Designed miniproteins, single chains. Designs and how they scored, part 39

Each design is a single chain, and the fold is of that chain. pLDDT is the mean over its residues in the fold that is shown.

## One batch from the design tools (miniprotein)

Design m1412
Fold by ESMFold2-Fast:
Structure m1412 (fold): chain A 98 residues (1-98)
Amino acid sequence: IKKAEEHIDQALSYMSEAASIIEDTMSDEQKELLAKAQSHIYKAKEALQNKDYKTAIEHLKKAIEYLEKLRELTENEEAKEHLEKAIEKLKEAIKELE
């Protein structure tokens, strides 16, 4: 499961880069969506430590949903690209766990 954890960490890195780009312009809604996505990613990491791959996949899918909503609200193209990369890395993590 090392590859799934690596993909999750890459997704968190892309999310951090996107957040940094839009830091001064983030709406409360965007901040909430980012926080919810992060929360589900950390719950997925906890589930992976417990070898509960089904629960990890469920949390990763919820994180993707929140990131897709955040991407839609994001006008900055560079931040949007980083969010798209984060979503792709979480999808790769799910594939490694299935």
Scores: mean pLDDT 88

Design m1413
Fold by ESMFold2-Fast:
Structure m1413 (fold): chain A 91 residues (1-91)
Amino acid sequence: GEKEKLLRLIGLSLRLIGLALDIELNGASPELAEEARELAEELVELAKTLDEASQRLALRVLERLREAARRVGDEELAEHADELIEELKAA
């Protein structure tokens, strides 16, 4: 089971990094923001079931999403990313 979870974590991480770049370059459309929220929530729940290195990867991905959201002025998406970062740190 753990190998499948790690591959899923890597896949979610790459998708979220791609979305963060898209948001930073093109702005946070409602569709991009919603997809980013959903994937970020899935990433956090998965990372909580994995090792410290996996949790650190997830934190870096969430921090990148938060920075992208802040750069384009999507305060709601930035706040959501901050909440997920604090949730994962508490795990």
Scores: mean pLDDT 88

Design m1415
Fold by ESMFold2-Fast:
Structure m1415 (fold): chain A 87 residues (1-87)
Amino acid sequence: SMEDIKKIEELAKKFIELAKKDVEEAKKVGRELMKLLSKYVSEKDLTKVDAAMAMAIVSAEEKDEKALERAIEIFERLVKKVLEKLK
């Protein structure tokens, strides 16, 4: 639904912001995003998004800013690609 597409976009933006500020809240938002995406996205694309989110979380916990920026860039690209398929 269009409301779910908007919610996916909102959760993705919130995940990016929280990955930089509050990794525990980022994990929570990430779980909500994955649950919502699982209704609409192929297993292959879902696995790619999950991997990028996991890398962002690990990079944030390790305080590796360069790795975090890279993981967020990959995550944003993947989310954009799946959202384009839903529109």
Scores: mean pLDDT 87

Design m1416
Fold by ESMFold2-Fast:
Structure m1416 (fold): chain A 62 residues (1-62)
Amino acid sequence: HMEELLKKAEELRKQADEAYKNGDIEAAVTLYGEARKLYKEAGNDELAEEVSKRLQKIAEEL
């Protein structure tokens, strides 16, 4: 179960990175938010915090 959550979080993070690269900020923010939630559910607070920092940087650019 935890491994499945981590894999899904990683897939969502990659999709968020691609959306951000393509200028789709709204999609990127949504996907990063979902990835962060799954990292937290998987008990990986370090990866959840990395996503939080990325979201903060995106907010500062808007």
Scores: mean pLDDT 84

Design m1417
Fold by ESMFold2-Fast:
Structure m1417 (fold): chain A 61 residues (1-61)
Amino acid sequence: SMEEIKKKLEELIKKANEALRAGDFESAKKIFDEMKELFKKEKLSEEEANEILNEIYRKLS
């Protein structure tokens, strides 16, 4: 479901942000690659993906 996708993305974004704060760019890249693969697997349009990302980033800011 869309809510499950959003929850999983939120978790991945939090982990990526933690890795970036720690200077662990290798782990952050792997997490971003996982997010990209999730978008592709779920067949989200670029518009849908951007809407979800904006919502999560707004929430985490």
Scores: mean pLDDT 78

Design m1418
Fold by ESMFold2-Fast:
Parts: structure tokens; sequence; C-alpha cells
Structure m1418 (fold): chain A 125 residues (1-125)
């Protein structure tokens, strides 16, 4: 639905902000982004405990090791799918911050736009 799409876009934005904050080493921004991810996960139907467990798992993982595969995506429950989606958006945030730090601002924007379109398309399948 249009409402579900808007909630997913907010989750992607929150997870992206986490990745940017981590790449910059901004502890306050990391905490704020993690809290926002918890709120967006609850809006998508997770309990407070499930949202906290997902955020804890996300923060414990190396973002470079989170992979979204078609098989895992289609066979995962809602929690697994949201975890993989958030992990991918976090990776996009880290790479965007890296590109911006090199002065490649327009490339970072194009990369983020392409990646977010891909993630939303993957969710729609």
Amino acid sequence: SAEERALLERLLEAAFALGVAEARGDAEAIAKAAADIRRQLQALGLSPAEAQALVDRLLADDPRKVEITLDDWKNGDLRERLYRLAGAARQVGIEAARLEAKGRVEEAKEYVDLAFHGLMHFWSQ
C-alpha cells in the first residue's frame, strides 16, 4: 500500500542516517538514528522487543557482511526482511558518506537514488 511504502521509505532513511553517522564516528547521531529505526520498525508492525532485538543485531553486525539474496528475502519472515532491508540501507549510508568525504557529492546522490529505488523494488517483489 501507499502507507506501507511511506513507512518503508522512512525505515530506509533512518538506516541510511545510521550508516552515515557510523562512517563519521558521530556517537550522538548513531544513538538518534538507532532510536529512529526502532520507531519505524514499530510503525511497520514489530513489537518494541522485536524492534530492539533487530536494532541490537544490526549494530552488532559488520554492515559489509549483510547480504540480501532473492531466496532469503522471499523465504524470510517480516523481521528477517526488515533486518536485511535496514542493513542494506545502512551500507548505502556508509558508502555515500565515503563518497562525500572525497568531494564526490553528485556521485553520492546518484548512488543513493539508484540504491533506494533498487531496495524499494526488491521489497515490492
Scores: mean pLDDT 83

Design m1419
Fold by ESMFold2-Fast:
Structure m1419 (fold): chain A 67 residues (1-67)
Amino acid sequence: EKTIEQLIGEILRKIGEILDLELELERKEKEGTLTEEEKKEIEKKIEELEEEIKKLKEELKKKEEEL
């Protein structure tokens, strides 16, 4: 099992990945280069990362309650 520090680190890393993907979406939309396929692909990656963060937050909550 991951430590509280490791869980926080994983959550922050995944938040960073979401921010990078959102920035990519914004840049491509602003440049007029964003295709419907690219938008769906990026949105899917963001959704996957959000689900992973949710699971990590649930694990973090359980570890905090054990202390």
Scores: mean pLDDT 81

Design m1420
Fold by ESMFold2-Fast:
Structure m1420 (fold): chain A 109 residues (1-109)
Amino acid sequence: DILEKLRKEAEELRKRLEEEIERLRNSPDVSLQAAAAIEEAALGLMEERIKKLSEGLDPISQAMLEVAGLRAVLRGDTTDEALIREVKELAEEYGLPQSHLDKVLEAIK
C-alpha cells in the first residue's frame, strides 16, 4: 500500500529530524546549537505549512506533501521551488498517478 509506505517514510523522517536537532542542541559548539534552533524553527514552519496545504487533499496527496516537506527541511531548503521539486521527485520515485501530483502542486504556491 503506497499510503502506508508514505506514512512510514514520514515517521522515519520526523524521527531523523528530531534526533538530529537534539544532537546539535546538546553539542558544546555554540554554532551547532544555533543550527539546531534554525532547523527546529524550519521544521515547525513546515509542519504548519503542511497542515494548511493539506486542507481538502486526499490521504495519499496529504502523505506526499508531508514526506516532500520533511525531505525539504532535512536538505535545508524549504522554498516553494524546493518543495515543488521534492513533490515531483517523490511522485516519480513512487510511481504515483499524475492526479495526485497535480493536486499537491495546485495546493503549493
Scores: mean pLDDT 86

Design m1421
Fold by ESMFold2-Fast:
Structure m1421 (fold): chain A 117 residues (1-117)
Amino acid sequence: THTVSVSVRTADGRGLGSATEKVEAGETATFTFDADVAAGTTLTVTVSAEGPARIKKATLTLRSRTTGETDTVTAEAGKSGSGASGAVLRELPSGAMLGTAPAAAGTTVTVEVTLEE
């Protein structure tokens, strides 16, 4: 079992939420946050795994609670991804994943993290 941590902030550093879960090798954890920000605010999402665990892939989904619009981006280990509405997710040299995305008003942020076996 490995600890996975997710934090969501505005690009100017205001914290919107953080959570940790214990995840088995090869398994997926899901994290959900409500981001109550003004439309067009850029969000920063950081995903990290503790110890010898490595992230195999992460998926970032932003959903507007007012319009129902979604933007989804997936990044695999060593790669980056881009969503249709400006969400980007990439692996940092540390092995952590960094996501950035413009948010609609009343956005729900969902992060799915799968660990390597």
Scores: mean pLDDT 80

Design m1422
Fold by ESMFold2-Fast:
Structure m1422 (fold): chain A 60 residues (1-60)
Amino acid sequence: MTVLEGEFKDLHVAIGTAIAAIGIAPEAEIRLEGTRVTVRGDLSPEQAAQIQALIDAARA
């Protein structure tokens, strides 16, 4: 089971990141807690890499 987390500058960025993560891994459990997004599930290495890159880009 893979767990990926990101904390963002504002709610708009957090929501956008959560929506994009759903597109990459629709079977994953995605939680939004304020400006924190958590993606949890049995992700492929490609899905995990894409979501991690998405989180890193959204934080920058």
Scores: mean pLDDT 82

Design m1423
Fold by ESMFold2-Fast:
Structure m1423 (fold): chain A 103 residues (1-103)
Amino acid sequence: LEGTVAEARQFEVLEAKNLPAVPDRAALLKLDDGKYYVVGTATVIDPETGEEVQLRIVIEAKEVKKLPNGEWKVTGKATVTDMRTGTKREYDDVEVVLKPLPP
């Protein structure tokens, strides 16, 4: 991420739409410019080798909404990086539902 982190919170990811994998945990970051980002890591199985592959997921938030039950809904554009190859793919109209983790 470019810029200085002004606020960071840890969350459990309950749901993800239009993403190749659902991360178990994610950080919701607010930068000094007022932009929000969701950053997490998901593990997928390589079908060729059976090996676990980590995907780094960075969502640039277009909308951040706090739900009545205390969960957060974030929509935006995701950049997903394959951590073995460094290959990046972009996903539009990504939605995640986040549950705050206890301290």
Scores: mean pLDDT 79

Design m1424
Fold by ESMFold2-Fast:
Structure m1424 (fold): chain A 106 residues (1-106)
Amino acid sequence: MTPDERLLARAEALREGGKTTLAPVVLQMLRDGEITPEDVVRMARTIVTHAENEVEELGASPEAKAAFYRAVADVLREISKAVEKAGHTDAARELQRLADEAEAKA
């Protein structure tokens, strides 16, 4: 696979995993008191940092990098919806801000 094909495949996997696995798990853990909304925001910042590192390492095209950052933003928006459903409006807003910041790098 080319660097672009690898990054696009990773983007699709992130988008699917974020919606079908990560967001539902985050919602349940918040409702059960296993994690705090601050823990979720820290996790989201880690996701953004790892995404930036992966984009730098792969040497992909600007178009593939943009698609990857859009996928990261989509994942953060799904997590934000889960956090808002758990009743944590301020943390959900911070997650939306992180999503907008990731999309701006696209």
Scores: mean pLDDT 83

Design m1425
Fold by ESMFold2-Fast:
Structure m1425 (fold): chain A 74 residues (1-74)
Amino acid sequence: MQPSPETVEHLRLAGEHIAEAERAIEEGDLESAEEHLKRAEEHARRVEELGDLETARELFKEVEELRKKLEEKK
C-alpha cells in the first residue's frame, strides 16, 4: 500500500473538492456543490484507475453521502 505521487495528488484534489461541495451545500449554493462533486468523482476515478481501490471506494462513499445531502436541499 504505497501510493504514488500521482495518486496522492488526486487524493488531495478529491478531498479539496469534497470540502468545497460540503461548504456549498451548507451555504445553499447547489450549483457550485454539484460542480465540486463532479470534480471530486473525476479525481476519485483516477485514484481507482491508479490501483488504489480502497481509497477510491472511500472517496466515492463521501461523494454519495454529499449527493444525498444535496437532494435533501431540493
Scores: mean pLDDT 83

Design m1426
Fold by ESMFold2-Fast:
Structure m1426 (fold): chain A 59 residues (1-59)
Amino acid sequence: SAAAEEAARRAEEAAREAGLGPAASKTVGWGAQQMAERGMSAEEAARLGEEGARKAADA
């Protein structure tokens, strides 16, 4: 859906801004898209993706 694609795009961009590489950033975006497809709002899915990006950047 458009909302899921928006959540993925926002989360992926946030991951890149956090310093993650392209593959890791795409994975974060994928996760946000899956959450939105399961009925989570695009904003909530993007927020969880951004949190995941921060945790991944610490790894």
Scores: mean pLDDT 77

Design m1427
Fold by ESMFold2-Fast:
Structure m1427 (fold): chain A 68 residues (1-68)
Amino acid sequence: MGNQNQQAADEAGQLTKEKYKDLPPEIVQAASDAARKAALKAGHQGASPEEAIKVGIKAGDEKAKQLS
């Protein structure tokens, strides 16, 4: 269900926020948003919740590095 994909996306976003909490809030928000969007997209494409979370975290990590 979409709720499972949303849960994975939320978890990826939270983990990204925790990882980059020392960065400016706007960068943390952008990274978290990128992580959530990537995780949600992966879930919609049939990825498991664990795979979706990994994809999300990588996207968030890349976004944070690009903005830093």
Scores: mean pLDDT 82

Design m1428
Fold by ESMFold2-Fast:
Structure m1428 (fold): chain A 81 residues (1-81)
Amino acid sequence: SKLEEAEKLFEEGMELADEGNKALAAGKYEEAAELYEKAAEKLRRAYELLKQDPRASASRIAAAALNAIGAEFNAELARKK
């Protein structure tokens, strides 16, 4: 279902964001930026699917949106060093 697809995208996005955090902590700024960009893409897709599904909780929709914004911000900062 689209809800299952959204949940998978959310989980994959969060895993990529965690990998981005580890790369950033290691000083691997380009790798961190690429991981955060991929995370943001998946989290944005999850948000788009979740907000259209009446079974999705408001908290999960908000989490997808906020984590997508955070990943986008972190990617931009990592690109600027």
Scores: mean pLDDT 89

Design m1429
Fold by ESMFold2-Fast:
Structure m1429 (fold): chain A 67 residues (1-67)
Amino acid sequence: EEERRKRLSEILGVPEEAIAKSDLKALERLVLVDKGDAVALGEMLAEEYGDPRFIELGKKIEELLKK
């Protein structure tokens, strides 16, 4: 789990402490979706978990996937 948090921290450009263990599966799914779907899925997860950061993370992942 700690290694998964570190990997997501590096990919998303946020501190490891900002990634809750309960969010690991959701964030990993966002990283694996298509560019357009990442934003939409982020919005859904923001409502599901009550964390608006998922909307911004979806946009961040879309930007990273453009590479």
Scores: mean pLDDT 66

Design m1430
Fold by ESMFold2-Fast:
Structure m1430 (fold): chain A 55 residues (1-55)
Amino acid sequence: SKDAAKEAAIVEFHRRVQEAVAEGKALGLPRDEVNARLFEIAREYHARLDAIDAA
């Protein structure tokens, strides 16, 4: 169902956010670089939701 697909999408979004923050900390990345990656992760999440709604 679309609800199950959206639940999977939000779980994946949370996982990717946590990984990006953890990697940024481990590598000592500037906050601006971490923020740029977080914006891309959010954009990809919204695109995934749009694809689910269009199906």
Scores: mean pLDDT 87

Design m1431
Fold by ESMFold2-Fast:
Structure m1431 (fold): chain A 63 residues (1-63)
Amino acid sequence: MPRPDLPSPVQLRRLIELAMKEGYSGDEAQKLVQEVIKKLGLKGDQLGTTPEEKVREAIKEVM
């Protein structure tokens, strides 16, 4: 079932890895990534091109 408003699994995995580098792990990292995506209003394609620096800043802001 296609979800064009959601990022692809590979993009989500990349963001989760970034969150884990910031000290989050497991389900907390995944949940934090969902909040970051919501905050930035990103679509799947846009998420794939978002710089890691921007994502890390959003993670810290969502805290």
Scores: mean pLDDT 63

Design m1432
Fold by ESMFold2-Fast:
Structure m1432 (fold): chain A 71 residues (1-71)
Amino acid sequence: SSMTERMGESLAELSERLAQQGLELASVDKRKAEEYYNLLSAAAEVLRDLGGPEEHIERVERAAQEVKAAL
């Protein structure tokens, strides 16, 4: 696998964990949850720019949208 593929998988896994924390924050600290959403959105853009696999990009985008939906 290329370095880009490994980075994409690692970033997707991290993004899913960060989304869970963002979701927990959405009911307690909306401003913090919004910052988690912004971070996840930026991660998706980076993966897209680097030409990461669509599966990994979709996972990061889903994580971001899940946090956004809770705001």
Scores: mean pLDDT 84

Design m1433
Fold by ESMFold2-Fast:
Structure m1433 (fold): chain A 66 residues (1-66)
Amino acid sequence: GRELAVQFLQRFGRMSREAAEFAVDLVEAGLSQEEAAEKLVERFPELSLEQARGAVAGARTGLALA
């Protein structure tokens, strides 16, 4: 679920809770991998595009776990 996705991104992605929650929001909104990664970097320019792509993938994984 959402909380598991946020915790996964904070622990393994080393990102703030705010950035982790935004990554999850982008995935839940139905954005593609690249669209979500680009919007995440636009909002949190401290993140690299590589880190943002990883975060989006992690958010999808966490959301899929029941």
Scores: mean pLDDT 81

Design m1434
Fold by ESMFold2-Fast:
Structure m1434 (fold): chain A 85 residues (1-85)
Amino acid sequence: EREALVEEARRLLAEAAAEVPDVASFLEAAGAQMAELVRRGAAPEEVRRLGAAAVEGARLAGPGGDRAAAALEEATRLLVRALEA
């Protein structure tokens, strides 16, 4: 279900934000932007592009960036799946 995938993506990003507080605002902003694209029925490619940029940005955040990137990567996959469902 689309709603379940969006909620799971939100949960993953919230868990990552709790573990890496220095990038929490970034994770929340990126997640909100991707969720808005899903709500508007944007092309899956738009979500993939935003997700890829967010993952790259998270990796540049320093220690903990890999964890944030991993969460963003999985959240992006769930949100793309929500658009394709």
Scores: mean pLDDT 82

Design m1435
Fold by ESMFold2-Fast:
Formats: sequence, structure tokens, C-alpha cells
Structure m1435 (fold): chain A 88 residues (1-88)
Amino acid sequence: MEMERNLLEEFEEKKKQALEAIKKDLAEGVRLYNEALKIAEKLPKDKRENLTKEFEEEFERAVMEYLSRKAQEAEEDAINEKRNEELE
């Protein structure tokens, strides 16, 4: 039980790090996500399946938000550059 608690705390810590990192750097976020999954593999099956599924869903949402933000930033940058070219 103590080992399980320590693994749960390590998993939650890596989960938080992965979700924070994905907001700034996709590659770092994915790396931390994989590290968290490796910790989760050491958990009992009942805990692992639930926690891994929830984390996968949260990380997928974070990736989609990151990609949406990058698409919006690219759209805004393209509009700003085109304003300089097309309004001249």
C-alpha cells in the first residue's frame, strides 16, 4: 500500500508536469506524458486502468487545445502580415 501511494503521488506529479509542459512545448509534454505512463504501469491493474484512461483523455484535450492555439496564432500572424502587404 505504501509503495502504491508513492507511485500514485509520482504519477500525479508527472501528470501535472506533462499538462503544464504541453501548453508551451509539444515534445516536452509528450516526453513527460510517456514518463507518467511508465509510472502508471507499476500500479495495480484496477488503479492503473482508471488513472491511465483519465490521464489520456486529459492529455488529448490539452494537445487539442495546444494545436487549436497554434492554429489561431498562425492565423492571426498571417492576417497581420497580410495587412502589411495588402493595405500598402
Scores: mean pLDDT 76

Design m1436
Fold by ESMFold2-Fast:
Structure m1436 (fold): chain A 55 residues (1-55)
Amino acid sequence: APVTAADIPAIAKRLAAILGVSAAAVTAALSAVLAAHPNATKAQVEAEAALTLLA
């Protein structure tokens, strides 16, 4: 199922904890990925955001 904007806070909290980065930085990355890929799955959005944050 595609990710919605309502899913972003929960995903951001999890990725921030896993990657050791701020929730604000993760939220910005997730929002950018979702804007570029509005029908992306949860796994795709998490993977793209993680790649952006690790670059």
Scores: mean pLDDT 76

Design m1437
Fold by ESMFold2-Fast:
Structure m1437 (fold): chain A 96 residues (1-96)
Amino acid sequence: SAEETVRALRRAGEALARALEEGDRLGAEIALSMFRMAGSIAVLEAENAGDLEKARALREVLDRAVEELERAIREGDAEAAREAAERAVEEVRRIF
């Protein structure tokens, strides 16, 4: 569901930002993996439902968010990570 996807992405994004604030790069990478997994499930569910337009829109938003989060991890920028995750959650809500 939209609510489950949004909740999973938000939790992963919050965990990632918190890990970066604590200097825990491994924790941040684990949180990024969780964010990717939640996104992949949402895309797969849209594809399985036959909604290829929704699947494409979700993939585009999530791919950009992952790139921004990977950069935030490299730079140790918790604020950039939080902003990227929040933006992705808002865009995902608009697609659903």
Scores: mean pLDDT 88

Design m1438
Fold by ESMFold2-Fast:
Structure m1438 (fold): chain A 69 residues (1-69)
Amino acid sequence: GRDEELRRLLERLLELYKEKGPDDPEVKALAERIRELRPDDKALHEFLEKLLAGVEPEEAEKEIVRKIL
């Protein structure tokens, strides 16, 4: 389902982000796919924007991702 696809995309995003950072085209593409799967999830979008800007997300934002993973 969409929740399983979201989890898989988030896992891949975080792994590639650790290896290649926010400027990698695949990292950016995965973030866009996640936004498309959850268009109304403003907290998830904020997490992704901070991550791609190279800013450390806050604990509350990380908790949202942990609940999906």
Scores: mean pLDDT 77

Design m1439
Fold by ESMFold2-Fast:
Structure m1439 (fold): chain A 71 residues (1-71)
Amino acid sequence: AEELKKKIVEILVKHGLSEEEAKKLADGLITLLASGMPPEVALQIVYKELKKVVGEEKAEAAVAEIRELLA
């Protein structure tokens, strides 16, 4: 779990989030996945939050990388 969180944080920071914002969003995503939420539904929630901060293009790129990581 810690290794997965670290990789998600790295992707989010790369696409424009601060380290603190990235850690919070990564924790949220991991919690949703641990609760049994389908990955595509969890990623849609993450995408909506990312769009508010980094805009649509960067949010799409970040979600695509996280989807690849979760596959």
Scores: mean pLDDT 83

Design m1440
Fold by ESMFold2-Fast:
Order: structure tokens, then C-alpha cells, then sequence
Structure m1440 (fold): chain A 87 residues (1-87)
């Protein structure tokens, strides 16, 4: 469990985003599965903030890196439905 996950749970979304983006940019994840998990967490944070289009983008990137990530597919469907409801 990352510090970024705890920040997201406590509502410190900006800190969680900055940590996750920094880790992704610096290549701190050792596998495509770990990168996909980080992208899913970024998408979930944007989803909680009502930023559905950004959430969708992160979930799509996660699925590209790890097509076996069922959570990414599930939250992508959720984000797409919420985006349609927001229009």
C-alpha cells in the first residue's frame, strides 16, 4: 500500500496526484502491472473529484499497460457512465 493511497482515502487528492505523477514520471514502478495500478488510482482520484474525462484517460492507459486489470475495466465503465450523466 502506497502513501498516495492513504492520501486519496483521507481526501488529500492533490498530494496523492502529485506523488503518483512524480513516481510514474521517474519510472519508480518495476512492472507494467504496478504502473497500471498507479494509473487506476490516479483515475479513481479524478473520478472522486468529478473529473470524468481525465479519469477515463488514466483508466484507458492502465488497460493498455495491463489488459488483465479487471478493476481498471470496471472503473472505466463507471467513469464513462458518470460522464454521460454529467452531460
Amino acid sequence: MTLAEKFAEEGFYRLAIDLLRGMLKKGLFSSEQEKADALVLLGEIYLKMGKYEEAIRYFEEAIRLDPTNEKARRVLEEARKKLEQAK
Scores: mean pLDDT 79

Design m1441
Fold by ESMFold2-Fast:
Structure m1441 (fold): chain A 85 residues (1-85)
Amino acid sequence: SEIEQQTKEIEAKLAEIEKDYDDILAYLQQTDPSVAQLFQTLYDTAKKLIASRDSFVKHLQEVQLQVDTVMLIAQRAKAAKEAAA
């Protein structure tokens, strides 16, 4: 179903972020602590909502937005880290 497809997409995005999470967070904490705090907060919130089945289903659109925002921050941090090397 559509919900199953959206759920798998969200889980795949989080798995991609989790792969590099510690490295991205460490880099952000050194370069931009405010973005590091935002990244961590949005990631933690998304994981909590997914863990709560009722909240996840009720707030699917909000979870998608949070995960997309975290992914954007992660991609920008990786690009900046590579450019600095």
Scores: mean pLDDT 79

Design m1442
Fold by ESMFold2-Fast:
Structure m1442 (fold): chain A 72 residues (1-72)
Amino acid sequence: MLRVRIKGVKDPEKVAEALKPYLDSIRIVSDDEIEGTLKNGDLSAVEAALEKLGYKVTVRRLPGGEYEIIAE
């Protein structure tokens, strides 16, 4: 399953709640970082949810098949 790390979030608890439909095993890593696993491999749904919360999103694929999302 594809892992996603999201960095730069201002309210990780609010972001985690918004992403529950799209991510399993959501964990708040720090004050501005969360991680989870894509339920259906639909990264675009995660991006759209972050954009609805007012973030600009940049996506990177990491070695090992994980995704890193930078939220601004």
Scores: mean pLDDT 82

Design m1443
Fold by ESMFold2-Fast:
Structure m1443 (fold): chain A 79 residues (1-79)
Amino acid sequence: SMAEARAYFEEGLRLYEEGRYEEAAEKFEQALSLLPPDDPLVPLVELYLAIALHKLGRYEEARRAGERSFARDRELRAR
């Protein structure tokens, strides 16, 4: 559900703030699995996932998540 997706995202943000990047990335991935692709929250969650993955040295995955965030944000423009 949307409420569950947001709860995972908020938990991920808390874990990220604590420097727990592995657990934060897991929660961001869980949030993305529950969000419809057209949800405006998706590019924001993908951006935080990219940052967490980069801190973990998972640079290839971080780059792909960041690129998806940027592309999806452009696609979701209302105008």
Scores: mean pLDDT 84

Design m1444
Fold by ESMFold2-Fast:
Structure m1444 (fold): chain A 66 residues (1-66)
Amino acid sequence: PLLVTFPEPFDLEEVKAVVAKVTKEAEIEELSETSLLIRGSSTDVALSALAIREAFPEAELERLEP
C-alpha cells in the first residue's frame, strides 16, 4: 500500500478523479482529513503515485510494505 499525506485537508472526490485517470483497479481508503491509503497491484499503486505527484506536488508519499 501507499500512504499519501497532504499538508492541508484533501477533497476525496478530486483524489479519486486523479487516480481514475490512470487506473480503475486502485482502492482508496481515507484515514484522516489529511491522509489516505492507496491499495492495489504494484503497477496500479505506482501509476496512482505518479498521478498524485503531478496533481498534488506538496503531498508526501510513503510506500508501506505488504
Scores: mean pLDDT 80

Design m1445
Fold by ESMFold2-Fast:
Structure m1445 (fold): chain A 67 residues (1-67)
Amino acid sequence: MAETLRENGDRLEEIGEQKEKQGDYESAARYYRLASESYRDAGDFERAERAEKKSKELEEKAKQLKE
């Protein structure tokens, strides 16, 4: 019943992808950041780094859309 930190990261990444497809880049960036943190806590630094880079890209897109 207890979820692993890696499984939580995977789910957060899926939610981030859905938010990105909806054009909600701010929420997408937040979910990828949470995924990165979950992966890092699990010791999966490779996935954590990928999620962090994606979060940063989405934050930049969100800033470009705010006037």
Scores: mean pLDDT 80

Design m1447
Fold by ESMFold2-Fast:
Structure m1447 (fold): chain A 75 residues (1-75)
Amino acid sequence: MKEEEAKKYLEKAKESIDKARQALANGDRDTAIKYATEAMKYAYKAYELSKDNPELQKEARKLMKEAGDILIDAA
């Protein structure tokens, strides 16, 4: 069940994004980069696992973009 696995990675990506945003809000750029990078990896894994589900694939792309935006803001 690749979709269930994809959903787990999407949840991990969301958790990492939340941690990255919290770190960025606190001025901790190094921690923000760390968690945004983790979020990107989890979202990409979810993207690969959701090839048969366009909705999950779209969600994974959104999370990858959000993580990328945090990386740019932290740089």
Scores: mean pLDDT 86

